Designed miniproteins, single chains, continued (3). Designs and how they scored, part 25

Each design is a single chain, and the fold is of that chain. pLDDT is the mean over its residues in the fold that is shown.

## One batch from the design tools (miniprotein)

Design m8832
Fold by ESMFold2-Fast:
Parts: C-alpha cells; structure tokens; sequence
Structure m8832 (fold): chain A 69 residues (1-69)
C-alpha cells in the first residue's frame, strides 16, 4: 500500500500537522492537513493521507477513528 512506502519523516509531518489543529472538526482537520501538505510541496491525496494515518495509528496502538472519527 502507499503507507508501506511512506518515510518516517513524512509520517511525522502528518502527525505534527494533526497536532497543530486539535480544535477543528475531524473532517476539517483532514482537509487542513491535505491542504498544508500541498503547500509544503507534497502531492498526497486524501486517500493516501488516510493510509498514512492508519500506519501511525498502528505504530502507536490506537484506532485510526481516534484521529478523524
């Protein structure tokens, strides 16, 4: 999958962006992460960002739904 090819730095970047928007709705948070990644020069789709979040969730032992609902 895409997530299996993501670098640790890319995964940490997604995690940092998620942490920067704690007061947003889960859908708005995902939208902001995708938009911010584009501004930083990454061309990730929403599906690819969700796959990265699933990988992060697996690494930290929490359900991905806890990130996005």
Amino acid sequence: SFADKATEEELLTVLRLLAQHPNESKEERLKLIVEKLREMGYNFTRKQVLEMLKLIAKEVGVPVEKFLG
Scores: mean pLDDT 70

Design m8833
Fold by ESMFold2-Fast:
Structure m8833 (fold): chain A 94 residues (1-94)
Amino acid sequence: SRLEELERRAREALELYRRDPLEGGRLTREMLDEDPELGGRVLGRVAHEEGYETPAVLPEERARELSREASRYAAESLRRIGEEVDREIEERRR
């Protein structure tokens, strides 16, 4: 069945991730690209059952949340850097 095939692929990808994070991460990404909802759920379940802690195995909704947070942190960091640069220019002008 498709579910059994996805479970096998998930176990192989997660086991590989421990030895070769790049190749294991590529396989987990392939599963997420093919079917983000089902692939993500199967990967998350297998990771939980086998005790794997991998950042590459996130439900689609959680991955979207982290992507939004990362974008927000990047924007805030750029704003802070801009403020520091402006302050330094202002102080050197005096």
Scores: mean pLDDT 65

Design m8834
Fold by ESMFold2-Fast:
Structure m8834 (fold): chain A 73 residues (1-73)
Amino acid sequence: MADIQSVLHEAVAAVEAGDLQRAIDLLQTRLGLAPAQAQAVVDRIRAALAQPDAERQRTLGAIIDDIKALVAA
């Protein structure tokens, strides 16, 4: 079973490296997200990375919770 937090950390690293396509592929392949859902998660990660550390951690936590809701359906 996919560890959502581990996959999100890998996706964040890909976004920080500027490799948005790799982040999308990771979310689709490892979490089973649809392309539109993976794109939305990447967009939210990009927004989170523009914030200070404390707010970034809070935003990443919210992303994990939203992905859990999508995967649990």
Scores: mean pLDDT 79

Design m8835
Fold by ESMFold2-Fast:
Structure m8835 (fold): chain A 61 residues (1-61)
Amino acid sequence: NAAAKAAYREAVRDYIAAQIWLVGSEIGLELGELSEEDVTQARQDLENAQARYEAAKKAYE
């Protein structure tokens, strides 16, 4: 199913982006460029992206 494959690719991309952003936000906090709230939001975004990735993966497999 082309729709399931497209959704899976999008979920993979978003999950990878969320992982990169979390690492970047933690470094930004250490450098004083970002706040603890920014890091907390990045962690929530990663958790949400991971849930979407797992759901899309199950639908594709």
Scores: mean pLDDT 86

Design m8836
Fold by ESMFold2-Fast:
Structure m8836 (fold): chain A 98 residues (1-98)
Amino acid sequence: SKTLTTRVGSTTITVTVEQTSDTTVKITVKLSGMEPDTVIKIYVFVNGKVVATLTMTTPEGTITVTGVKPGDVITILARAISGSAEGVYSEPLTYTVT
């Protein structure tokens, strides 16, 4: 598995990417340092196209991406949709399917 870290405001976003089969990737998102009333929305792109989103009000969530192939680029982006950092995007995190 590969672990990547980014931030939105004071919230630290830890993403663990695990390839569970030749066509399936499991993405586990863990938030720390969340401010009150903060909601983080996670966007998952495959080759530049949004394939999944996850709205997080709690510290942990999981996204499963299916139908991937070797060489596909998974990009993960976080955005605060409420709280003091509302509208702020993270830097993108990338994972290449092997």
Scores: mean pLDDT 85

Design m8837
Fold by ESMFold2-Fast:
Structure m8837 (fold): chain A 67 residues (1-67)
Amino acid sequence: MFTLVREIPNPVNAALLAGIARASGLEAEVSFEPKTTLTIRGIESEEELREWERLLELASKNQLAEP
């Protein structure tokens, strides 16, 4: 079981990803102090971990919602 912690400068992206993680059966929390940080817990596989890492990287670069 893996835990991901990443700074997501855009709080809307952090909230969106937290919602998606919870909808997928994972625990997710967003902290806004001192910086917007997303924590996702309960990731069971390295494949799932890699997918979440990719989404979090895109979100941290404000690229999650590109057309």
Scores: mean pLDDT 76

Design m8838
Fold by ESMFold2-Fast:
Structure m8838 (fold): chain A 84 residues (1-84)
Amino acid sequence: SLLEELIKKGKELFESLPEEKQEALKLAILYALTFPETAAEDILKGAKNLGVSRTTVIGALYDLYEEGRISEEEFNELLEYLLK
């Protein structure tokens, strides 16, 4: 599906980043999620500051989900927001 292709592409883009930027993006996402009401907006602002696309953020979210560091619910809610 288009969604599965976007997740795969996002993971490729995320994995192409330097390790320091991968970790910075993942930590920014985890920190943003401590404030659920603003998390999606804060994640997008962080992504802009790092010069990464929404698709790259989807890759970071999937990586965090695979690691068990975010729930399936958190992953799906953020993914829905990012696809708007």
Scores: mean pLDDT 85

Design m8839
Fold by ESMFold2-Fast:
Structure m8839 (fold): chain A 115 residues (1-115)
Amino acid sequence: SMSEIRKLMYEMEEEVGKMLALAEKAIAAETDPAVRERLRQLKNRVESSLIAVRQAVEDPSATAEEIKDEIARLLKDLDELVKFVREHRPEYADEIEKIYKKIKGLADKIIDLLS
């Protein structure tokens, strides 16, 4: 149902928000301007793809395929952020990986409901 999909989307948004907060801590602690800029780019990409997922879920004309495509983009952007944080800020690696696994679980549930 669309109401269950919307509920899972809001839960996923909450978890993505936790990852973005962790990314902001990494940005604030970073002294290398190239690493800081890349973190900002990856964070902004995740924020943009999350907005696209919300817009697709809230659009009554959006197809299941279109919603799945936006979720796939969000997961790709999240994976790139997680890998970069793990490489450059290993102190956040365990926490960001835990958040990512929870987001992926929520995304998988949404995809199953769309299938």
Scores: mean pLDDT 90

Design m8840
Fold by ESMFold2-Fast:
Structure m8840 (fold): chain A 90 residues (1-90)
Amino acid sequence: STAEEVKKIAEEGLKNKDYDGALERIVEVLKPEAEKALKEGDEEAKKLVLAVLEAIQEAADLYESGEITEEEAKKKVLEELLKRLKELLA
């Protein structure tokens, strides 16, 4: 599934400390899913897109508050996304 693909990308990004590369690949994979969510009302696509947006918001809030650096915020997106995907794939 697309959710499993995004999970693998996030896991690899964290393992290799390639947060920028992982985030770029996740965005590429999510573009078709966002179209399915918006045009077709695909419930699973909506859940995946929301999980990514929630992970980004969590990291953005910490970055904007000055608690973490930009690099740490990128890592935090991947960590929060994996947590949410684990729940979605259970």
Scores: mean pLDDT 84

Design m8841
Fold by ESMFold2-Fast:
Structure m8841 (fold): chain A 86 residues (1-86)
Amino acid sequence: MAQQIAQRRQQGLQRIAKRLKSLTPQQKEEMKRLMEDENEGMRLMVRGVVNVIRRNGGPLDDDLVARVEQQIDQNRRDLQALFEKA
């Protein structure tokens, strides 16, 4: 459910924030790049899955797809904000 997803997201962000406080500026930059790459990979994976489902004639909730993509974008923004604060 949306509330549980938001709670898990906040817990993940708190764990990342704690780690960032112990990193050097160079390590922080490297971790930021890795997280940006992983986030982009997740977007591409979601698009691939959507394409496979549509090609196979399976039912696909476009609203659910839009919400998943928005969550991926939100995760990217939240991570960028954490790195800017640290």
Scores: mean pLDDT 74

Design m8842
Fold by ESMFold2-Fast:
Structure m8842 (fold): chain A 117 residues (1-117)
Amino acid sequence: MEELARKVREAMAEAFDYSAEAARIEGHPEVAENLRKAAEAFRAGDMTAALKYLDEARKVNPAFAAIARSVLGGTPEGRARVEAQIDSLPSPEAREAARKAFEIGRKLNDELAELTR
């Protein structure tokens, strides 16, 4: 795997792990499990498995799946909506974990945008 592809997959996996932690704190262990499996799939380079686990998480709780999905190059227009979802989480610990996931995704998307000139 080339170094850039590895860095991208590691960043995606880290963001998914933080999204899983936010889901766990908010009492959604099934969502957390699927997001962790997605993170493991990203690290392994299995994008098909990662997307399947993300879709399973979305079926249970679309809000946490949307936070994780923002890392995959969601639209800039969706950014404010994702931030509003994070801010609406009842637990401050879950908001912190979700915010870390969001910032990793934002940094990754900004880096990828820079590569396109």
Scores: mean pLDDT 76

Design m8843
Fold by ESMFold2-Fast:
Structure m8843 (fold): chain A 68 residues (1-68)
Amino acid sequence: MEEVEEGIKEIQLAVLKTTSPISKEQYEKLSEKTQKLIDELVEKGALYVDEEGNIVMTGDYEKLLEII
């Protein structure tokens, strides 16, 4: 649970620090645990992958918190 919370905080900081979504390059630099967490969040609809393959929040931050 704590590891998942840290992963979500890292995702949030990455999105908030950049005006841009999490790019493929940023995704590949994340830990395997965080990458798997992102994949699960995409499946659950908290995140989505755009047409360029960037990972974007659906605009509902609360959905991310509900998963943890």
Scores: mean pLDDT 63

Design m8844
Fold by ESMFold2-Fast:
Structure m8844 (fold): chain A 72 residues (1-72)
Amino acid sequence: MSSDAGVKVAEVLEEARLAAPTGSTVTLSIKDLAEKAGVSQSSATKSAKGLAANGAVTLENGKVTLRNVTAP
């Protein structure tokens, strides 16, 4: 399966999203994401690219952006 790093990265993003008000955007650098998740920057980058490919986040200039939105 995909690396355990993907799960750790997703958990950090979920915590960051839940800490933000609904409708807010959350932006984390790959470095900060890797440090919070306890993974290498390369693992965090790979995980973020996978999430961005599925439209879950935006990956731009080493930063991951996601929005705390309800489904509809």
Scores: mean pLDDT 74

Design m8845
Fold by ESMFold2-Fast:
Structure m8845 (fold): chain A 73 residues (1-73)
Amino acid sequence: MSDEELFKRIRDDIKRARDMRARSTDPALRRRMDEQIRRAEEALRRRDRRAAIMEEAGLTVLMMLWRLQQREA
């Protein structure tokens, strides 16, 4: 609800994305994750709520793609 709570959630998602990137064997996905993490960090630095929400959505999509690649139960 607050900007602080939103930005904390996005920081937590960036940490998860970094872990997923480190575990990824797909160089193309790793590069896309690096770029998306960079954009999300820029939005957080600027404290731009709208940009942060948009970059969060992109990061979520990439994390879902990584999960699909890791499909084992």
Scores: mean pLDDT 79

Design m8846
Fold by ESMFold2-Fast:
Structure m8846 (fold): chain A 87 residues (1-87)
Amino acid sequence: DLGKIISEAIEKARKLLEEGKSLSEILEELTKLIKELAKKNGIKLTDEQVRQLAINAIVAVLMEKKYPNEVNVELGKEIRKEVEENL
């Protein structure tokens, strides 16, 4: 179930951000987790799809922390760009 992989990636991202890990360290750990979960569930993901899921998980946690009462696609794009530029 892809939804479970996404949920676990978000929870792992939240934990690693709370522990003060760098964005590069978080991306590495999320990439490993997503690949492991995809393999266990028989889901075929490309390296780019894994990277995008990991970045989306980081963005989701940062959106929650910075804007807990807002769902804004434009703001999500800005946070995503900032994450990608710092990786």
Scores: mean pLDDT 78

Design m8847
Fold by ESMFold2-Fast:
Structure m8847 (fold): chain A 98 residues (1-98)
Amino acid sequence: SLLEKLEEALKKAAEETEAPDKEAAEKLYELILKEVKELGLSDKELEAMIELLEKSSYPVALMMVLIGHREKKPEEGIKIAKEHIEELNEYKELAKKK
């Protein structure tokens, strides 16, 4: 199921996090998973969260999807989250070009 794939992706993101931030990251990803289950996110939102985790372990983008759901603007939340990751990746590429 998509929820099981998201759980695996969140667990992997937490495992990829280095100390000293590892414990804080694990707790944050557990809170995100709890919110996902409680809010009853759509398949489209779950797929977007999985895609965001594959592109970046940055949890703020996942929070944008959750906020969009709570504001009853799930498509806007997904769009903002994706744009945020794209901008972050562009800045990382600019830093490498020096």
Scores: mean pLDDT 76

Design m8848
Fold by ESMFold2-Fast:
Structure m8848 (fold): chain A 78 residues (1-78)
Amino acid sequence: SAEDAIAEAEAFKEQLLEALRPHLSEETIKTLEDSGNAAIEEARANIEQGKLTPEEGLKKARDAITEAVAAAVEKHRA
């Protein structure tokens, strides 16, 4: 369901950010949380409008969160 897909995306975001808290600044974690929440809201809207299935919405939200995290980690290495 759409509700289950959004709950899974939110859980994925929280688990990933908690794992990163010791390694990234509070400012970076907040930026990742804000962008993750935006990606989840976009997925919710697209599922509700019939533009994406719940599975497609979950994948898109998870991909966006993963890409944002990868970019932040690479910036931390620079």
Scores: mean pLDDT 85

Design m8849
Fold by ESMFold2-Fast:
Structure m8849 (fold): chain A 101 residues (1-101)
Amino acid sequence: DEEKRRLLAELEAIKLVVLAKNETEEAQQETLELLEPAVEAIREGKLEEARKLIEEYKKKHFTPEEIELVEKLTEKLIKNPSLSSEEYEKLIEEIKKKLEE
């Protein structure tokens, strides 16, 4: 349960960074589809496979600064898993500001 919750939180953190980074729906959808195998692995209980897929995704598609941001967001989401839609919108805006640096 704890490992599964952490992986789900990390996937959500990655999705938030992708949404903040990409302006077009097409680019967002394409990027999210690359994470589909990791989502399926979590669903099937293949947590080690899911971890490997997530790590490969981060190394291939994210900068070191973006990876650090994902780690910070993952910890925040683990502590507060029941975020409101307003809180999610605020997180996306905070991510956008950090990516503007």
Scores: mean pLDDT 77

Design m8850
Fold by ESMFold2-Fast:
Structure m8850 (fold): chain A 70 residues (1-70)
Amino acid sequence: SLKEEAERYRKLADELEKQGDLEGAIVAYGHAINLYKKAGLPEEEIQALEDRVLKLLEKINPKMAEIYKK
């Protein structure tokens, strides 16, 4: 299911973040977010994941992260 696939990407993203692969974590969280949106998760839960991606992006590229605050 979409939810199960999203959960696998989220778990992968968590592991990549723990390993210090922030770019890999951002990509994996992005896949999870897209799948969760297709699965119809509440906006509040999607926003929490998007906020996490923004914080990771701020660590590697603060200038690009400003685009997501619009």
Scores: mean pLDDT 81

Design m8851
Fold by ESMFold2-Fast:
Structure m8851 (fold): chain A 71 residues (1-71)
Amino acid sequence: MSEELRKEADASAYLVALAAFRTAAKSAGDEETAKLAEEALEEAMKLLDEGRYEEAKRVAKEGIERVKELE
């Protein structure tokens, strides 16, 4: 099994977590947090589509950290 598949799986897991934070923020009516999560998710998804898995993971992780700072 390739290292690439592991990196893709790791990146995907962080994107899923970020998407969950976005959905929770929208449900709570937290517009600022939802917007921040959406912007980070869009950037991470673009990097994932380009095969830049480590960068996608980093962007998603940073997005999650920023979302937590707004709590």
Scores: mean pLDDT 80

Design m8852
Fold by ESMFold2-Fast:
Formats: sequence, structure tokens, C-alpha cells
Structure m8852 (fold): chain A 95 residues (1-95)
Amino acid sequence: SKYDIYLKILSIYLDVLNEAMSFLQENKDEDSLQQLGELYRKVMTTFFTSSDYESITRIIIDKLKELRDIMSKVNPELAKKIDEKLEEMKKLYEQ
């Protein structure tokens, strides 16, 4: 179902975000952690204020792209993993 697809997309986002936050905490990168916190807040605000699954999916994809860009400078391997997850999410949404 479409609902199951949205839950999978959310799960991918949260898994990647958690991995990125763990890396940044271990490396004491307070600036990047602050940026990730702001991305997380924007995603969560959309979840609580929107009933439109398409809008929720779009914001998740947009914020995951921003997460990739932040990580590309400090952890290129994780940035590549995020790109792979973005492609996976796109295939799930477009099917």
C-alpha cells in the first residue's frame, strides 16, 4: 500500500539520520550537529502539521539531500550511502 511505502521512506530517513548524528557526536562536530537538528525539526514539523503523504515524502527527500550535502564534506562514505538511499526511496515512491 502507499502507506507502507511512506513508512519505509520514513524508516530509511530515520536510520540514516541516526547514523549521521552518531558520527558527528563521536567527532565533536557541534556545527554539523546543529544543522542536522534543524533538518530533523523541519521534517518532524511537517509530520505533525501535514496529512498529505506526498508533501511529507517530498520534505523527507529534500531534507535527506541537505543531509547528504552536509555529510559530503566530513564523511564522503556516508554521503555516498545517503545517495544510494535517496535512489532507493525514489524507486519506492515512483513504483
Scores: mean pLDDT 80

Design m8853
Fold by ESMFold2-Fast:
Structure m8853 (fold): chain A 70 residues (1-70)
Amino acid sequence: VKEGEDKAEEDLKAGNLTYTENGQPAKEIRFANIESAKINGEPVGLPVDNLAMRIKDAKKPLEIEVVTRA
């Protein structure tokens, strides 16, 4: 749906990755806190500001793996 798509795109532009677990409120991961990311098993290079473009270019279905600096 376009509304959900626009919201996700806005969050990506702000340098955030937003996700929702079943029944949980939406959680945000800041790109600055990402140590590594994979899209469909392929590693995404740092800096992760390229992550938004990689997500758009990736073949569906999308599998996104993120490791945060915690």
Scores: mean pLDDT 57

Design m8854
Fold by ESMFold2-Fast:
Structure m8854 (fold): chain A 93 residues (1-93)
Amino acid sequence: AARRLLLLEAQLTMLAMYAYLTGDHETLDVLNEAASRAAAARAAGDLEAAARVLIEGAERAIELVEKSDIEEEDKKKLIEGLEEVRREAREVL
């Protein structure tokens, strides 16, 4: 579980960088904050809290990406990646 959460944190950070490259700085901030908070919870041994933070971060980011003005193909890739993180984090709960 802890290793899976660490990999999901890395995936959120990669998606944050992708959002930044598309010009979506709000999604960058949300995902970086979620990854940081999840890492803190995981370090404290609270794996359920870490998973919930990743799920909440992914859900907020999906909403922001859908409302953004970035290209449709970039929206699709970001949302697909975020949905994957959300699904895998739910399996830890």
Scores: mean pLDDT 88

Design m8855
Fold by ESMFold2-Fast:
Structure m8855 (fold): chain A 68 residues (1-68)
Amino acid sequence: SLESLAPKTPTPNSLVTIEVAADLAGIAAEVNKTVPESLNGKGVGEQKTMTPEQAKYYTMTGDEEAAA
């Protein structure tokens, strides 16, 4: 809403906005480094049975053997 039509100085307003954005960027970068094993679903679940990639490989190989 329009509360006052005073001259706005972009410097102080930009400073605050930039500082907040910088903090968010820093947090995002740190979080990204903490989740290395969840890339491409490689670690979607800490399942010791087998990873999704391994399950896919076994499914393909198994089907081929059954079709022999």
Scores: mean pLDDT 50

Design m8856
Fold by ESMFold2-Fast:
Structure m8856 (fold): chain A 78 residues (1-78)
Amino acid sequence: SMEEIKKKIEEYVEEMIKKGIKPSVREVLIELNLPRKYEKLVKEIIEKAVAESKLELREGVVLEKGIEALVAGVEKVF
């Protein structure tokens, strides 16, 4: 069911974050063999898990809007 798929996504994302890796939406969809209709759900789960994480190091963390001077972060040089 949809709920089981959601739980599977959450478990995978949590495991990756424990390793210091922020998985991409595409990566999660491919690894779990999910169709593109789950992109939004996967994105929301990743964003929530990253926000709740206390880990400092993330792999593949590329902010699409990397040039946000007023947002706290390492936005010093373009």
Scores: mean pLDDT 67

Design m8857
Fold by ESMFold2-Fast:
Structure m8857 (fold): chain A 70 residues (1-70)
Amino acid sequence: NLEELRAEVDAWVPIMGEVAKGVAFENAGDYAGAAEAYARAAELAAAQPSVPQSVVDDLRAKAEEARAKA
């Protein structure tokens, strides 16, 4: 139980890391960097069966918005 939860949390750490990078790039006005970070977060999230589709969709939308501004 706890080991499965830990593995799931460990999978979320890279996703959250890329999201944090995306937010930092947006705050700096680097929309190209933000688009790359959000796209990578979406790919990592999509590879996780336990990640809700709404999270994957949100990250893809953020990547597309950032790309449109780049």
Scores: mean pLDDT 81

Design m8858
Fold by ESMFold2-Fast:
Structure m8858 (fold): chain A 96 residues (1-96)
Amino acid sequence: MEKIPDDIEVESNLDPALELAEIMARLFTKDEEKANEILARYAKLGLIPAESEIEVTFTNKKTGKKYTIKETVPADLNALRESAEKIIKEIKEKFK
């Protein structure tokens, strides 16, 4: 994760969903490509949500201003990571 300035607080609901998906995938394989195949299969079978809602909130500790981004992404480790990174980058660009 990129270094966040000391005066910015970050909250995210991504962690529980992503951690669960990664744990499930890695119980069956240590290969990230195979982990994504397992996640895609489980989503297709309805064993996990086909989509995850990512919400990231940045709070400026000095001003109290908050900025929130919400995005819906498929149950795919690469898609989840890419969306999280894009959201964090956009918020940092707005608050730098």
Scores: mean pLDDT 62

Design m8859
Fold by ESMFold2-Fast:
Formats: sequence, structure tokens, C-alpha cells
Structure m8859 (fold): chain A 96 residues (1-96)
Amino acid sequence: MSEEEAVKKAEEAGKKAIEGIKEGKGEEAMKYFVETFTELMEEALKSGPKTAGAVFDKMAETGYEARKIAEENPEVKEYVEKGLEELYKRMQEIAE
């Protein structure tokens, strides 16, 4: 996977996750976010550290936006917090 392809896939996945959160589908959106970025990171790591870093940056940007939305929507906050904790755990497992 090229760096450009990885960034584009990460941006598209991030936008879809954020739209789902905004639509009140927080649980489904966070599950999609965790699963999709885990898969993207595993594939990006095979392409090299620069591609992996680019995916990680988009993941971090999306996580920040999700947290910002959760501050305004308390009902979504629990799903966002649990989803981000699961994502960070999976990232640590991949990085080993």
C-alpha cells in the first residue's frame, strides 16, 4: 500500500466514523473506527514506518474530533471513551 493510498483510506474511514457518531450511531461508529484503523495499521506497517506514521496521524486526528463531539453529546461519550481505549490497546499489540 502506498502512503497516499493509506492516507486516503484513513481519511475516508475517519469521516465515516465521525458521521456515524454525529448521527447517534456511536457504538457502531466506534466499532467501525477501531476495526478499520486496526486493519489499516497492520497493512501500513507492512509498507514501512512512514506509511504507518501517516495512518497513525489520521487516527489521532479522528480520535480528537470524536472526543470533541462526545463533550457536546454525553450519550456518545461512553462509546467514544471505550472505543479509543480498545483502539490504543490494539495499537500496542500491533507495535510489539
Scores: mean pLDDT 83

Design m8860
Fold by ESMFold2-Fast:
Structure m8860 (fold): chain A 74 residues (1-74)
Amino acid sequence: SAEEEALKQGYLDAVVAHVRDLKENRPDLSDEEILAEADRIIKHLAARAKSQGLPQSWVDALVKELREAAKKVI
């Protein structure tokens, strides 16, 4: 649905923005440390999506897309 796609895009935008912010403003962090922080946030967002009643298949697809987006902007 359009609502589910908008929600997914919101999560993608949030994760990408966070990774970019850390990459620019935290030169003390390695790429591995930034990706570890991204994974922590992704797991938190996945738990929130599940608590809001989104299907497990949708949440699994979201996690995969968020992880790939984080890797792409590093």
Scores: mean pLDDT 86

Design m8861
Fold by ESMFold2-Fast:
Structure m8861 (fold): chain A 76 residues (1-76)
Amino acid sequence: SKLIEEAYRLAEEAGEAGKKAALEQGASERQAEGTGGVAEGVALISVGVGIVIGDPEFGLEGARKAVEDAKTMKPI
């Protein structure tokens, strides 16, 4: 389904963006992986919320925002 494909793609993009942002800020590989994992989780949670409330597009918009937020994310 297009929703599942787009959701996983956005989650992957958020994870990659968060990991990259952390590494650029001098984080270790482990911290960068953790930061990426958090960004990916936020994107997936956004999609899940959209499904639960009956508005999948709202969830996808949240996931796209998670990708943008991940680009400037502080390492955890």
Scores: mean pLDDT 87

Design m8862
Fold by ESMFold2-Fast:
Structure m8862 (fold): chain A 101 residues (1-101)
Amino acid sequence: SLADEAYKAAKEGNAEKTAQALHEAVKRSGPEGVRRAVLAASLMGGQYGTEAAIGVSNAVGFAARGDLEGAARSVKTAIEQGGKDGVAEAVYWAALEAERA
C-alpha cells in the first residue's frame, strides 16, 4: 500500500520517496481525505513530538497541491528535527487515512 511505501521510505530517511507516496495517496482522496491525512499526521506525529506533527502535516499540504519539492523538504526537516520513527508513523497514518477516503 501507499501507507507501507511512505512508512518504509521515511524509516530509510528518503524524503523524496516519502513525499511521492504521500502525493499518490492524497491526489486520489479528495478534500476529505486530505483533511483526514493532516489530522492523522498531527495526532500520530504528535506522540513523537511537535516537529514530526508539524512537518508531516505541512508535507501533506504541499503534496495535496502537487508541490513535491515542498513536501520532500518538509519531510527532510521533520526527520532531522523529530527523528525517523515519529515521521514514519505520521506518514503511515496520513497516507492510510487518505487511501480510506
Scores: mean pLDDT 84

Design m8863
Fold by ESMFold2-Fast:
Structure m8863 (fold): chain A 60 residues (1-60)
Amino acid sequence: MAYAVDQDGNVYEVEKVGENEFKGAKLGDYIIEDGKRYLVTKVEGDIGTAKLIGEGSLPE
C-alpha cells in the first residue's frame, strides 16, 4: 500500500500505476511504500513519477 505525505504534513493514499508512478501524487510530495521513501520529481496529468531517496515510514 502506498501513501503520500504533502508539504503541509498531510498523509493521503496514492495508487501505484507503474514502476515509481503513483496516481494522485503531487510534485514535491514524499511517497512511502514498503519501508522506502521516494520524492515525487515529475507530474504529468494525475500521475506522479517518484525517485527512491532512502528508507522511510509514515509519521505515525
Scores: mean pLDDT 78

Design m8864
Fold by ESMFold2-Fast:
Structure m8864 (fold): chain A 60 residues (1-60)
Amino acid sequence: GALEEAARARAERKLANILAASKESPIIPQLALHELGFDPTKASREEALARLVEAELAAA
């Protein structure tokens, strides 16, 4: 629904910002993923996105 679509859009934007920051330093995305509660050695873009969507929906 619209709420889920909005949450996904916000999550995509947050993830894009994290990935954009990684262009300056490879350590940044690992730290950002760790802050999100991910294991950076096992975290994928899709897994990070899914967790961000869950967080946005929980905050709604």
Scores: mean pLDDT 66

Design m8865
Fold by ESMFold2-Fast:
Structure m8865 (fold): chain A 71 residues (1-71)
Amino acid sequence: MKLTIEQRQEVLRNAAARLKAEKGVDSISPKELADFLGISVEKLADIAEGKYNPDEEELQRLLEVAGLPLP
């Protein structure tokens, strides 16, 4: 399924919150978030800016890492 820009930002926000909780830290870098999601920093930026829509396989992986249900 294609996500809205708001839904993509929500996935990234939830993944960041989960990574912070797992590491017990208050802040993470874009590189740490990208590594956690299994994508490049450039792809992370493109998704956040709405320049790239993940395909269904990438979306499933991102949702699983973020701890969100499949759409």
Scores: mean pLDDT 73

Design m8866
Fold by ESMFold2-Fast:
Formats: structure tokens, sequence, C-alpha cells
Structure m8866 (fold): chain A 64 residues (1-64)
């Protein structure tokens, strides 16, 4: 159940990066730290926040 939700979040995040979304360094640093600590709950929270910000139009999108 948790693994399926995690894989879905990773897929959505990857699609946003491919579409040219640029996330704030603070969130990328937080994601990297969570990955280094193998903190799956924190990784999930950061990915959910990044996806939410993209959907709300609060992150930069490069169209070039």
Amino acid sequence: KEKEEFEKLVKEYRELIEKGYIFPKELEDKLMKAIENEDLEEIKKVLEEMIKLAKEGKVTKVTV
C-alpha cells in the first residue's frame, strides 16, 4: 500500500521535471537529505509538497 503510493509520487515528480518544472533549492535539499537518511516518510512528504506547489502554480516552469 505505502510502496504503491511512493511509486506514484516518484512518477508524478519525474513527469514534472520532464515538463520543465524547477523546484526551490530548499525543497530539493530537503529531498536529498531525506534520501541520504533513507527516511521514506520524509521523502513522501517532500514529494507531495513539490507536486502540490506545481499544481498550484507556485513553482517556475521553463518552456524552452
Scores: mean pLDDT 77

